# Ledger of designs, part 107: designed miniproteins, single chains, continued (4)

Each design is a single chain, and the fold is of that chain. pLDDT is the mean over its residues in the fold that is shown.

## One batch from the design tools (miniprotein)

Design m15949
Fold by ESMFold2-Fast:
Structure m15949 (fold): chain A 58 residues (1-58)
Amino acid sequence: SEVEELIKQLSDPDPAVRLAAAKRLGEIGDPRAREALEKALSDPSAAVRVAAREALER
């Protein structure tokens, strides 16, 4: 499913791919992504951390 593919992309070596995945998972709001998004709060990229935080907020 799209959600499972996006969760996989949160572990991509490219921070631009991780950022896009975090934003899209936030738009979808699927609870399957929660654990992966919580992990992304510790991402080395500040932009990815912000996107993950926004995705977890409702």
Scores: mean pLDDT 86

Design m15950
Fold by ESMFold2-Fast:
Structure m15950 (fold): chain A 93 residues (1-93)
Amino acid sequence: MQESTDIITIGDGTIVISSFTYIRDGQTQAQGIGISGYNYPQSTMNSIQNQMQDLIDFNNLPTSISDITFNDSIDDAIQSARDGARRSLQRTM
């Protein structure tokens, strides 16, 4: 299983995207994505989540996204994104 976490900071706001990917024989079998925000409007975060969901649906990807979380610190945002990604991977398997 492969884990990745990306932290994107623009101005005073931060978006955390975490993924857990299960790969077998060079093919992605399942993927869970968690998305979390710090100091960003919830509308901005919801827009990003909706665009990612549309991409997953359009391409029939073996991928699930967790419900968005909003957090009071970057560390909490990272933990929430990772927990969300793990739950979403379990749901996709």
Scores: mean pLDDT 77

Design m15951
Fold by ESMFold2-Fast:
Structure m15951 (fold): chain A 67 residues (1-67)
Amino acid sequence: SAEEDIAEAEEYIRKAEELARQGNLEEAQKYLEKAEQLAIRAAALGATEEAQALGERIKKLRKEYGI
């Protein structure tokens, strides 16, 4: 469901943030890519607002860490 995809994307974003803080940018990017795919799928299922918020958070983390 969209709700499950959103929850999983949030977990992947948290994991990516932790990895990025450790300097593991390659692994962080992989988790952000997984979160992005889940957000896209959630948007397709009608959760557009929540997916957009996830996308903005992913974009912010990429910009902060140069990913």
Scores: mean pLDDT 88

Design m15952
Fold by ESMFold2-Fast:
Structure m15952 (fold): chain A 65 residues (1-65)
Amino acid sequence: SEEENKKIIKLVAEELKKRGLVSDETAQEIMKVKDLTEAARLLVERGISPEELNELFLKAYEKLK
């Protein structure tokens, strides 16, 4: 759902910001995205590895149950 997607994207963006991998500006931009695939593409474009994104999305899913 759109609500679940927003929660997952927020968790991933906040974790990337916590790790120092993205700026506050980039995290805010990503949190405006509603689609998981679009959020992932934007993060890859900003230099985040697909492998790291897969792990972060998996952890976000696990946290939301």
Scores: mean pLDDT 81

Design m15953
Fold by ESMFold2-Fast:
Order: sequence, then C-alpha cells, then structure tokens
Structure m15953 (fold): chain A 72 residues (1-72)
Amino acid sequence: SRILEEAEKVAAWLRSQDRDEEAERLLRLVREGRYEEALELAKEILPLLERDPSLQEVTEAARRLIELLERR
C-alpha cells in the first residue's frame, strides 16, 4: 500500500525523535483503515517537519500521505 509506505517513512522519522508512541499510532491507524484519524495526525506532524529544511524527503512523504488519505 502506498499509504502504508509513506506512513512508514514518517514513522521512521518520529522514532528517530523518540516519538515512538506517535509512530506506532500512525501506523496502527493506517493499517486499521482509520484514515480520518491518520489524516489528523499527519497534519499535526507536517508543520514540525517543515521547520527543518534538511527533512525535505520526510516532509514530501508526509505531504504525499496527506494527499493519499484525503482521496479516500
């Protein structure tokens, strides 16, 4: 699933920031098809990523995740 692929990239960054509970929650919401809740969480994460220009790849993954979740 493309949704899960992009979510895993965002989750990997969250784990690198010791935000393991948020990473697991994001992946669980996506795997359970709880796309509205996953979308809300992804939108909360995106501004944190956009603050750091070095995180361009993860920021793009978060933006793709949001777009994919909004199309469901």
Scores: mean pLDDT 87

Design m15954
Fold by ESMFold2-Fast:
Structure m15954 (fold): chain A 76 residues (1-76)
Amino acid sequence: MKEQEVRMEMLKGSIELALRTWEVLGLLSPEELREKYKRMLEKFREEAKRLNVDKSLVDKYLEELEKYMEELVKRL
């Protein structure tokens, strides 16, 4: 596994953990959660571009993150 792929996996996991923590704590409205998620996605995309990560892998992670967010918002 390339070091860049490991870094992207860790970033994805950090985003998922943050979203789950906010869900469990119930401290954020769905709109506030979406705004925080949007900012995290921007940083994720910037890091992927900076590290020159394979586009297919980036697209896969973004799709998984979006599905995670959609399921989480349904539970709020």
Scores: mean pLDDT 79

Design m15955
Fold by ESMFold2-Fast:
Structure m15955 (fold): chain A 61 residues (1-61)
Amino acid sequence: MKTYSKEELEELVKKAEELGDYKTAAQLFYLGEQYERETDPEKKAQLLKEINELKKKIEEK
């Protein structure tokens, strides 16, 4: 994934909640909020990597 829209981030949080993984859902919510507010491209890229790792965890269950 190259970037996330607000709607895509909300869908990832919802998917984690539906799987009962509330810890991952909370982490995705906080990282998504930071990603949307971050103006530093290097920090934004790091947040994107962390979001992608959590997405992979959701896809694995």
Scores: mean pLDDT 77

Design m15956
Fold by ESMFold2-Fast:
Structure m15956 (fold): chain A 56 residues (1-56)
Amino acid sequence: SMAALREQVLEELERLGVKVVLGLTSKEEALAHLDAVRDLLSEEEYERIRRGIEAV
């Protein structure tokens, strides 16, 4: 279902943020991944996640 897909994507993005904090991926790569799934996110979800990544 679309709801299950969105939940999985949000979980992956949360794990991606953790990887940025741990230095396992760059902010640039994380933001590129976020942009690639932008169409599955609301504007509020996108901005929240983007700010989180940039704040690292």
Scores: mean pLDDT 83

Design m15957
Fold by ESMFold2-Fast:
Structure m15957 (fold): chain A 57 residues (1-57)
Amino acid sequence: GPEEEAMRAAVESAGELAREKGRVPSAEEIAEEAVRRYGVPYELALEAARETLEKGL
């Protein structure tokens, strides 16, 4: 469902941004990238991004 899609988008976006920037991205950076690349709703992407960062990249 939408939450699962947002979580997948956030995990993939976080990994890509970490490689591109050479640092841990912020939740907001991850959420914006997930919206841009996958078209998931920003609010769900932001929640998923925060959870992704809590679990580690």
Scores: mean pLDDT 83

Design m15958
Fold by ESMFold2-Fast:
Structure m15958 (fold): chain A 70 residues (1-70)
Amino acid sequence: DSAVEKFLEYLDGLIEEYKDDKEVVELLRKIRETVREAAEAEKQGDMEKAKELRQQAMDLLDKFIEKVKS
C-alpha cells in the first residue's frame, strides 16, 4: 500500500467523523480530491504540478484545522 492510499483512507475516516458538519465535510472532500490529483500528476511525471497540488492540499488541511478549532 502506498502512503497516498493510507492517507486517503485516513481522510475517509475524517469525513465519517465530521459527517454532521457539511462545511467541514466539503473541505475534507477537497483535500481528498487534491491529494488524488497530486498522485496522478506524479504518475504522469508532472512533478511541478504534483508539487503545487501537494502545497494546495497542505493549505486546505490548515483551513480544516482552523475550522474545527473555531
Scores: mean pLDDT 82

Design m15959
Fold by ESMFold2-Fast:
Structure m15959 (fold): chain A 55 residues (1-55)
Amino acid sequence: MPTPEEIFEEIRRLVREQGVPVTEALLRIAKKYFGLTDGVEAVRYLAELERKARE
């Protein structure tokens, strides 16, 4: 499992480098690392990661 920083960096690359919409980037990360296909679960997971990264 990648670290929260690695996940955030991959999302930032998808959005900035490839112009992928944030919601699509979130779904790609959720599917790749967590097997999730539900965008709501992906958003919840990433909100928890953001909270952890600020601690």
Scores: mean pLDDT 69

Design m15960
Fold by ESMFold2-Fast:
Structure m15960 (fold): chain A 55 residues (1-55)
Amino acid sequence: MSEEEFIERLMKESGLSEENARNFLAVVKADPELAIALARAEKDEKTLKLIEEYV
């Protein structure tokens, strides 16, 4: 999965703005374990699945 595809899918499937999707991608790249923990805390199964497909 490309970075652009990840951003687009976060916007479409999880309802994030482009700015929030880009900021979240930065967290996924810097600390994927933190990104996973954040998605779990929000109970956002769509975002969790996208992280797993990206990494």
Scores: mean pLDDT 81

Design m15961
Fold by ESMFold2-Fast:
Structure m15961 (fold): chain A 82 residues (1-82)
Amino acid sequence: VSELLRRSLEAARELIEAAEEYLEKGELLKAQVLLLAAGGELTLVERMREKHPEAFTEEEVRELEELRRRAEEVRERLKKAL
């Protein structure tokens, strides 16, 4: 569980960072595709948290919330740019 959780959080972070970079470069469609992929990883982790909250450390919860907030920020910027 911990290894799958860490891997999914890491994947979400990398996808969000890539989406942020492509958004900055004006590659809006690439940013949107990466944001969609990041959303999938975040949804998986959020579902795990709902079913097994005891499996999460406070740091993992904060990282999940930070990544979700960053994903929402990218989505809002894409909505205004498209």
Scores: mean pLDDT 84

Design m15962
Fold by ESMFold2-Fast:
Structure m15962 (fold): chain A 53 residues (1-53)
Amino acid sequence: SMEKRIEAQKIIALSVADLISSVTGEKISDEEKEKIAKETVENRLKLEEKAKS
């Protein structure tokens, strides 16, 4: 379902944010990680909408 897809993409985006934090050595807050995850999903959905229009 669409919900499962969005959830999976959020998990992936959050994992990427954690990896970046580990590489840079800078602590990223949970709020910033959530923001990054949401923006990644939102941008992906906007691109898909444009492609299907």
Scores: mean pLDDT 72

Design m15963
Fold by ESMFold2-Fast:
Structure m15963 (fold): chain A 62 residues (1-62)
Amino acid sequence: LADEIRARRDALLKQKMAEAKKADFETSVKISEEAGKEVARLNAELDRLTAEIQRLQAELDS
């Protein structure tokens, strides 16, 4: 679960970096900014899932 989101984040960064390298300056800035927002969203989701997993693991001793 968390590994899938992490892989998606890494793949997105790699893809956007390649797109930015081939684009003009203004377009590359826009791509980088949009990628940054998406990465922040995915990182927040990873943090949430990590907390959820820790909570569930604590309940496993019941």
Scores: mean pLDDT 75

Design m15964
Fold by ESMFold2-Fast:
Parts: sequence; C-alpha cells; structure tokens
Structure m15964 (fold): chain A 75 residues (1-75)
Amino acid sequence: SELVAKAEQYVVLGAKYFYQEGDLEKAKEYYEKALKLYEEAGDEAGKRFTLRQLGKVYEAMGDLEKAAEYYKKAE
C-alpha cells in the first residue's frame, strides 16, 4: 500500500527526531502524520505501534495524562 509505505517513512522521521535529535515537537508531528495514514489504510498494527510512540513522546514532554491516553488507545 502506498499509504502504508508513506506512513513508514513518517515513522522513520518521527524516530529520528525523537531518538537522535531530541526534537519532541517534530517527533510528534511526524508520528501524527503516520497515524493518520495508518488509520486511512486500515493498518491496525501500524496504528497501534504509532500510538505507543506518541505515548512515549508525550511522556518525554512531561504530559503524563496524554501519554496514558495514547497507551490506552494502543491496547
């Protein structure tokens, strides 16, 4: 799927900004873009993975309430 391939590219960018650059706002932006594409493609595994990554981003930002919300959505 073209949507899944593009979502995977956005996951790679989100991971770069989160794990290598420490740019939490860009990490969030790219993971949110990936999430929308996985939702559009009906890719439940990609969606759940990306929701967990957004949970980690919100944790790193100190937003524990939103982190918990995203982890719950990924169940």
Scores: mean pLDDT 91

Design m15965
Fold by ESMFold2-Fast:
Structure m15965 (fold): chain A 94 residues (1-94)
Amino acid sequence: LSPEAKAALSEGVKAFEAGDYEKAIEHFEKAAELLRGVDDEAEAYALTQIGNAYANLGDNEKAIEAYREAKAIAERIGDEVLAEAAENAIAELE
């Protein structure tokens, strides 16, 4: 991963752990943009974390949107564990 993508993921995780979900979303959105077409697994991870942050903010529609994007990538790359986790997260918010 590029140093910028690694930094964005790291800062996103720190913000999420601190309960700063809006800041976490900013960092993970930057990471997802940098990872698009470069690293599908890391992009799906960033999208999953965006979903988790939106769910913590009570924005279920945005959370479901992010989880669906992560699930689509997981299914494309054959990551059944990540795909199932995303589907379960969507089901919990519906």
Scores: mean pLDDT 87

Design m15966
Fold by ESMFold2-Fast:
Structure m15966 (fold): chain A 69 residues (1-69)
Amino acid sequence: SELKERAARAAEVVREKEGGEVGEEAVELLRKAAEEPEKAGLYAAEAIRLLEEAGVGEAAREVLALMRE
């Protein structure tokens, strides 16, 4: 599905910019967003929050853009 493709691209962005524990948690949240479309917005928002708190605002902005409708 398109959502799965967008989530996969967002996860790739995260892995490129944040390879640590925060990046792994954000990638897992994006995987859950793809698996549970009805909760995708909540998982994506949590991933963005984690990235912003970790100081990787560029990754957070790209994830937001990819996960938006």
Scores: mean pLDDT 81

Design m15967
Fold by ESMFold2-Fast:
Structure m15967 (fold): chain A 60 residues (1-60)
Amino acid sequence: SEMEEAERAVAGAATLAQEAGVPEEEIRRLSKEAGEKGRAGDAAGMKEVGRRLEELARQA
């Protein structure tokens, strides 16, 4: 489902951000936002959070 896909995308992006040395505080903040989107059923919003985590990983 789209929600399962979004959950996998966020998890993968968070792992990339951790490996790239993004500050733990930033990763926690975005993970909380993704969790809120998930509770609201907002798969597109979760994917957007995943993209932000990937962008932070690229910039780290």
Scores: mean pLDDT 85

Design m15968
Fold by ESMFold2-Fast:
Structure m15968 (fold): chain A 65 residues (1-65)
Amino acid sequence: MLTEEEVVKRLTLVEGVGKVLAEKIVAELGVEGVVNLDGQKIIELSKKYKVPEQTLVDAYNLLRS
């Protein structure tokens, strides 16, 4: 089972994702929401936090590996 701290740590391994951004995403979606992200939510988060969509796709793929 992934903890919130473990998800944050894994997200910060992606280039362009800092600890503060990772913590905000986990706080908004929870662990379950992060591991079950769909394409529409990735686009929404990209616009909200001003990060490239590809950066969030890379983060999502890393979590699912």
Scores: mean pLDDT 77

Design m15969
Fold by ESMFold2-Fast:
Structure m15969 (fold): chain A 66 residues (1-66)
Amino acid sequence: MIVKIKVEFDDSTDLAALYQLALDNGAEMVEFDTKNKEAFVYTPEEKAKDLEKILNSNGYKATIVE
């Protein structure tokens, strides 16, 4: 099953670095909502908790939502 991780970002966030970090750690897709300053990282369920931890340890505010 694919689950969704919500990442909140701000104007100082390097979106390219966020995208690369997510894909390198098992994400299938990243969607950016620049209007709401949110990214959604889509990942297999078995990778989701590790990816959430990696994102948070790199300073991103990440939460599994689905």
Scores: mean pLDDT 83

Design m15970
Fold by ESMFold2-Fast:
Structure m15970 (fold): chain A 54 residues (1-54)
Amino acid sequence: SAQVTALVNEGLLRLANGDPAGAAAAFEQALALDPGNDVARGGLQLARRQAAEA
């Protein structure tokens, strides 16, 4: 859906701008709507790793 695409794009943008915590929240919302979304799954894993290392 357009909502899932927007949340995935928000997560990717937040990662690019150094906000892994905000990215994780966006990817979690995307996965709540579409649990099979591979980009959101990978993005969330990366975002959580980067947030934990900060």
Scores: mean pLDDT 85

Design m15971
Fold by ESMFold2-Fast:
Structure m15971 (fold): chain A 77 residues (1-77)
Amino acid sequence: MSPEDIQKMQEAVRLSVQGLQAYQQGDFEKAKELGRQSARLLSQVDPDSSQQVLQYTDQGDFKKALQTTSDAFMRGS
């Protein structure tokens, strides 16, 4: 992957971590917003994983959303 793609995936992981933290604190609206932001960045590098992240985010499964984002980053790095 390009350095720009790696930076986007790192930011996607960071946003996904923040989303899970927001969810654990009971801020479901913020958790979904952060999950969608993560998926938007991921869609520019890995659209298939981005689609899975959106599905998990919409289902409220922020743990699987983060795992999917992290797995995508590890495969590309």
Scores: mean pLDDT 84

Design m15972
Fold by ESMFold2-Fast:
Structure m15972 (fold): chain A 78 residues (1-78)
Amino acid sequence: PPQYSDEELRAEVEAARELIREAREAKAAGDERTAAVLATAAAITAVGAEFMAENSDASEEIKKEIEEVKREIRELIA
């Protein structure tokens, strides 16, 4: 599997966080369809980041951030 730096993994975590923020804003605006699409995109991004981190020598900080993002996504789609 490809090796990823903490910086590259952090970029994916930040991308997921941005999608979560946009999904929450869409949900607050009553746009449930856009919120669902953005939440799904965030989930795909987070799963990708987790897979890459598990196959890389990722820091504890990055692993914790991925777990936090996954928790926030579960709250959005529950």
Scores: mean pLDDT 81

Design m15973
Fold by ESMFold2-Fast:
Structure m15973 (fold): chain A 86 residues (1-86)
Amino acid sequence: MEEARELAEGLRRAAERLREAAEKAEKAGVLEAAELFREAARLAEEGARAAEEGDLEKARELAEEAEKLALEGAELAKKAGVSLAE
């Protein structure tokens, strides 16, 4: 249960951060990056739910998909000259 709780909490925090990144990208006009971050946040939330239900395999798969989309979004934002770091 502890691993499931840690993964769920981590994924919920990741979803919050991804939504913040999406808002920053949207305000900067990088709409494709904003969409990728929003989708990554959705997958992270689904992963958190899977972890809470004890499905660690599904949670990790969703976390990997979320990370891939987040990296693609970050690369698009960087190519557009937008820094998402404060």
Scores: mean pLDDT 83

Design m15974
Fold by ESMFold2-Fast:
Structure m15974 (fold): chain A 60 residues (1-60)
Amino acid sequence: LGPALMRAARAAGATHEQIVALMDALRKAEEEYPDDPEKVREAMIQAALDAGVSEEAARA
């Protein structure tokens, strides 16, 4: 999951700071929602928006 997220973020033009924030959010979301991939996905979309990624790119 982490390597795929990093690759997608880099392809979308994310900065190093945005990638670090997304990786931290992924770790936290997986800890809180180990059995709920939909909530992990929602948390990651929100984290991307909070990091300044556009809504279009965050949902891609």
Scores: mean pLDDT 69

Design m15975
Fold by ESMFold2-Fast:
Order: C-alpha cells, then sequence, then structure tokens
Structure m15975 (fold): chain A 64 residues (1-64)
C-alpha cells in the first residue's frame, strides 16, 4: 500500500515531514505552505489513512 511507504513509523499516521520527504523522492517539491494547505485537513500536522487518500487526490488535481 502507498500509505505504508509514507508511514515510516508504522503508527497509522503520517507527518507532514514524512510526506514532504516522500514527495521529494517522487520528484515533487512543494513548498511547506503548499504542503500544509493540501495535507493539513485537521490542522494537527498528521494524517490517518483516510485523510492521506483525500490529500493525495487533492495533490494530483493540483499538480496536473
Amino acid sequence: SLFNEFDKDGDGKISLVEMREKLKELGLNPSDEELLEIFDVDGDGYMDKKEFEEALKKLKEWLE
């Protein structure tokens, strides 16, 4: 699962730092502000699997 590749700690949550590092590995380089706007759906700086899937959907639309 793509989520498992981003969830380095295996705790069922992804931090913004982990997301940014993985996006850079994919050749994407969003700013911290852009990343926060796309992925900070709860405002806590962490994403569960459902939030991650919604964030990826938004990111794909934004990067097209």
Scores: mean pLDDT 67

Design m15976
Fold by ESMFold2-Fast:
Structure m15976 (fold): chain A 77 residues (1-77)
Amino acid sequence: MDEVEELAKDPRIARVLDAAVALAKENPRPTLRQIAEAAGVSERTVREIMRRLGAESVLDLVQLAFALESRRRIKEL
């Protein structure tokens, strides 16, 4: 988790995670393409970020993004 939190400090990775959270609030199963378009990156870039984060699927990426968002909010409170 701490390694993933460090990776999330990268602006590109943070943008992908934020896009995944935002899309999942409207659609619980967003596609790789929708996340890539919302983050302003290519689908290949999202797959590279998923590999770095250890996410095996778009659903895993979404779950990880929500976990990081929740943890960040708890630390701010």
Scores: mean pLDDT 77

Design m15977
Fold by ESMFold2-Fast:
Structure m15977 (fold): chain A 63 residues (1-63)
Amino acid sequence: SRLRREQERRELERLLEEAERLAEELEREGRELLERGEDKVRGLSLEGGGAVRRGVASALLRR
């Protein structure tokens, strides 16, 4: 019935909003790490930053 569908939609919206907020926070951390690393050591920060970003993306996609 419509009530159940609305409840499910609201719950899904909340979960999606929470997931998006978590993704933004993780992306911010990855970006800051890349920037700080690059400022000191360009070669190493590229590998480190890429690994962090891929790890974050993989964790989020595999939920």
Scores: mean pLDDT 66

Design m15978
Fold by ESMFold2-Fast:
Formats: sequence, C-alpha cells, structure tokens
Structure m15978 (fold): chain A 68 residues (1-68)
Amino acid sequence: AKFKLIVKSTEEVVLESSEDGILILPDGTKIELKKGSVTLSTLEALEAKLIVDGKEYDISKVAEVVVE
C-alpha cells in the first residue's frame, strides 16, 4: 500500500493515501480511504488499523512517517 502519515503537530496527523482501503479507528469507526487525505488525531493515528486487500495492518507499520 502507498500511504503516508504527515505529523503536523503533537495532536494532528494527516494520513495521505494513493490507494483505496478502509481505516478503522480505536472507537470502531470505519473510514473509507480513497486516493486523497484524512486528518486524524495523534491518538487515532497511533491506534488505527488499515485494511488493504482484505489484510489488516497497524497504520504506522504500513505508512511512511513524515514530520512537517
């Protein structure tokens, strides 16, 4: 998968996706990822799961992490 986590602050992270997938937040909320970006809290980004092609990943292990 082609995903990037852009750390904007200690409280805000932008997930940028070049692929389609499903993001599962810690509270069980599901967000359909299309090519584009989604803003997450730092807590959501640390604990979120990503489903691509039926396989579940820890988001931080799949995505490139960039600090801006």
Scores: mean pLDDT 75

Design m15979
Fold by ESMFold2-Fast:
Structure m15979 (fold): chain A 72 residues (1-72)
Amino acid sequence: KLKEKVKQVIEAVRAGDYEKAKKLLEELKKEFPEASLLADSMLLVVDLAEKGVITPEQAAEAIETLYKEFLS
């Protein structure tokens, strides 16, 4: 399920495992092509956290918000 993959991305981001988060997002794009733009937006958020522009928790919250908006 898309929700489960997004949850795994959030957990990886909170753990600071940005490589795992990026891998999960690539898998998400493959499994759910309709969520490709969502995944690309989440990849930008992960990149900001990896560069230290935002905190892991801020990145996790942003990813949760992006997913919630996608479902609307």
Scores: mean pLDDT 86

Design m15980
Fold by ESMFold2-Fast:
Structure m15980 (fold): chain A 61 residues (1-61)
Amino acid sequence: MEEIQKRIQKTIEENIESHLELLETDDQRELALKIAEEMKKAKSEDEAQELGAKAVEEHHE
């Protein structure tokens, strides 16, 4: 589990970090971090990616 979680965390952090740089407000940054934390609960990399992308897209508007 630890190795899988580490990979998921790194993938999430890379995606979120690049997205955070595009965000101008604290609200948007907090939201992205919240999404990242939820994605870390996923059991697989694919699931984490799908859940994170969906959540980011929903709030991006």
Scores: mean pLDDT 69

Design m15981
Fold by ESMFold2-Fast:
Structure m15981 (fold): chain A 66 residues (1-66)
Amino acid sequence: MKKILLVVGVNEEEAKKLAEELKKKLGADDYIILVNKSSEEAYELAFRLEKEKGYEVILASAPDAP
């Protein structure tokens, strides 16, 4: 099972730094950054990845996320 990290943030650079750090700590295979997107949009993407690809999705929010 492939593990995908979804990181929601307001600033792309901050979200990317957090994604790289959490990917190492959590052992995720890849990450996707969602900048200025709602938690609802993140949940929809996570659901689609799990349903269509069978991936395990880990959702994380940067401290400044909306």
Scores: mean pLDDT 76

Design m15982
Fold by ESMFold2-Fast:
Structure m15982 (fold): chain A 100 residues (1-100)
Amino acid sequence: SKTKEALELLSKGQQAFAAGDYEEAIKLYEEAAKLAEGVNPGVKAMALHNLGEALAKQGKYEEAVKYYREALEEAEKAGMSEALIEELRAKLEEVEKKAK
């Protein structure tokens, strides 16, 4: 399924991120988000959130803000917990301060 493929790409992206390979992580997270689009908003939210984190690690704060906002929209569509949504909002606020 597209959901399973997206989760596999998400896992590979997380491995690349942990290794400090943010360029590879970004590519894998972008592919995961595309596969999850229209299929699983929760997986899309996770992919977009991780994409934002990888971009922030590269100092691309304006791009990171964009993807954190999209991650919040998808998390709300997925009915994710208020605790997870609050964590995403807190991360967005931190990155917005760095984008200025």
Scores: mean pLDDT 87

Design m15983
Fold by ESMFold2-Fast:
Structure m15983 (fold): chain A 75 residues (1-75)
Amino acid sequence: MPPLTPEQRRRLEEFIAEETAAVEALLADPSLSPEERALLERALEILRRARELIEEGRYEEAFELLLRAPQELAA
């Protein structure tokens, strides 16, 4: 994959933080079905793995993981 610029890396970190907060807020809803909750928990796990990759300096791998997330969640 092409290397991410410093601006793209910052945007990726911001995106992960914003999406993590959004998913956690959705998970706080007690009216969620078990199926909806499981899907949101899977989304949160993908976001946590992306954050771990960024902490390791592996920004391109984190970006690729997030690009694949819609397919992984739909499976």
Scores: mean pLDDT 80

Design m15984
Fold by ESMFold2-Fast:
Structure m15984 (fold): chain A 61 residues (1-61)
Amino acid sequence: MEEARKHLLEGVDAYAAGDYDTAIEHFEKALEKAKESGASQEFIDTIERALEAVRRAKAEG
């Protein structure tokens, strides 16, 4: 869980900096770690929505 949360936060920081590729990488790692640790579906859904949001932002720009 801690590793998944760490990657989620790093992804958010990258997204805020406009580094969409780094944000996507961290969100993908967060999703992988969340699934490995048996995280709640709500937490997994949160990461998936964040990943979709940053992918849309990258496609827009």
Scores: mean pLDDT 82

Design m15985
Fold by ESMFold2-Fast:
Structure m15985 (fold): chain A 64 residues (1-64)
Amino acid sequence: MKTAKDYTIKAAELLAQGRPEEAVEYAKKALELDPNNPIAHAVLAGAYRRLGREEEAEKAFAKA
């Protein structure tokens, strides 16, 4: 994976597969390349919510 889009797609796939910890890692990689990517922020929010990290989820959701 070499673009923000590649990382966001992978993060979304991992979240759909019930792998939220890995989804967080790939969503963060996407945000390193594109800090304002709304899809990456949305995936990060969803992943944090599944991990029970509600404060981080709310912060990420606000940026989506």
Scores: mean pLDDT 80

Design m15986
Fold by ESMFold2-Fast:
Structure m15986 (fold): chain A 72 residues (1-72)
Amino acid sequence: ARERHEEVFRQYAREVLKLPEELIEKLLGLPRRVQALLLQVIDKYGIKDLEEALRLMEEVERKARERLEELR
């Protein structure tokens, strides 16, 4: 199951998104939930730098948490 996920992920990132192999390897080193979120961010915003994608994801998550606390 995990092995098949890695292969499908590699095919999608390489063939559809045309990402560099180095970036694909870095993404595969992350938890599966983070991988999926980063792929969506990279695809939506055209970001090819892992650090920029991670920073954007973290900022969005932080703002979402702040808004949830405000609604309490």
Scores: mean pLDDT 67

Design m15987
Fold by ESMFold2-Fast:
Structure m15987 (fold): chain A 79 residues (1-79)
Amino acid sequence: EEEIREELVRLAREAAEAARAGDVERAEELARRAVELAEKAENPEAALALAAALVTLLMAGASEEEAVERAEEAARKVA
């Protein structure tokens, strides 16, 4: 699960960067890959919540550290 978490953070960061740059197609592809990866986690519902919160917070301009902390809180409420 830790490996999945780290990869989700990476994909979310890249998706947010692509979205901010106006590259909608790349942002969609990266978000799709994050969803597929989350579905393979031991708790898919929590992993999907984590991925969604990460992308949203990073797109809003949060730091990676802040985004991870807040997204983990959202995932804990689902688990």
Scores: mean pLDDT 75

Design m15988
Fold by ESMFold2-Fast:
Structure m15988 (fold): chain A 61 residues (1-61)
Amino acid sequence: SLDIYKELAVQELRELGASEEEIAAFEKRLNEAKTVEEVLEITREFLKEKLGLDIPVRVAS
């Protein structure tokens, strides 16, 4: 169950456009998580940081 939550969190970050470096750092934190609640807290922290760093794909025109 815990591993499934970790996999879902990683997939969500990938879908949001997180880099492989961000994913690696995120996975390292997830390895320290002992409960589902900790996984959710770590995920929310990373999502806040990622949403604050908006990197649009489109070229300015």
Scores: mean pLDDT 70

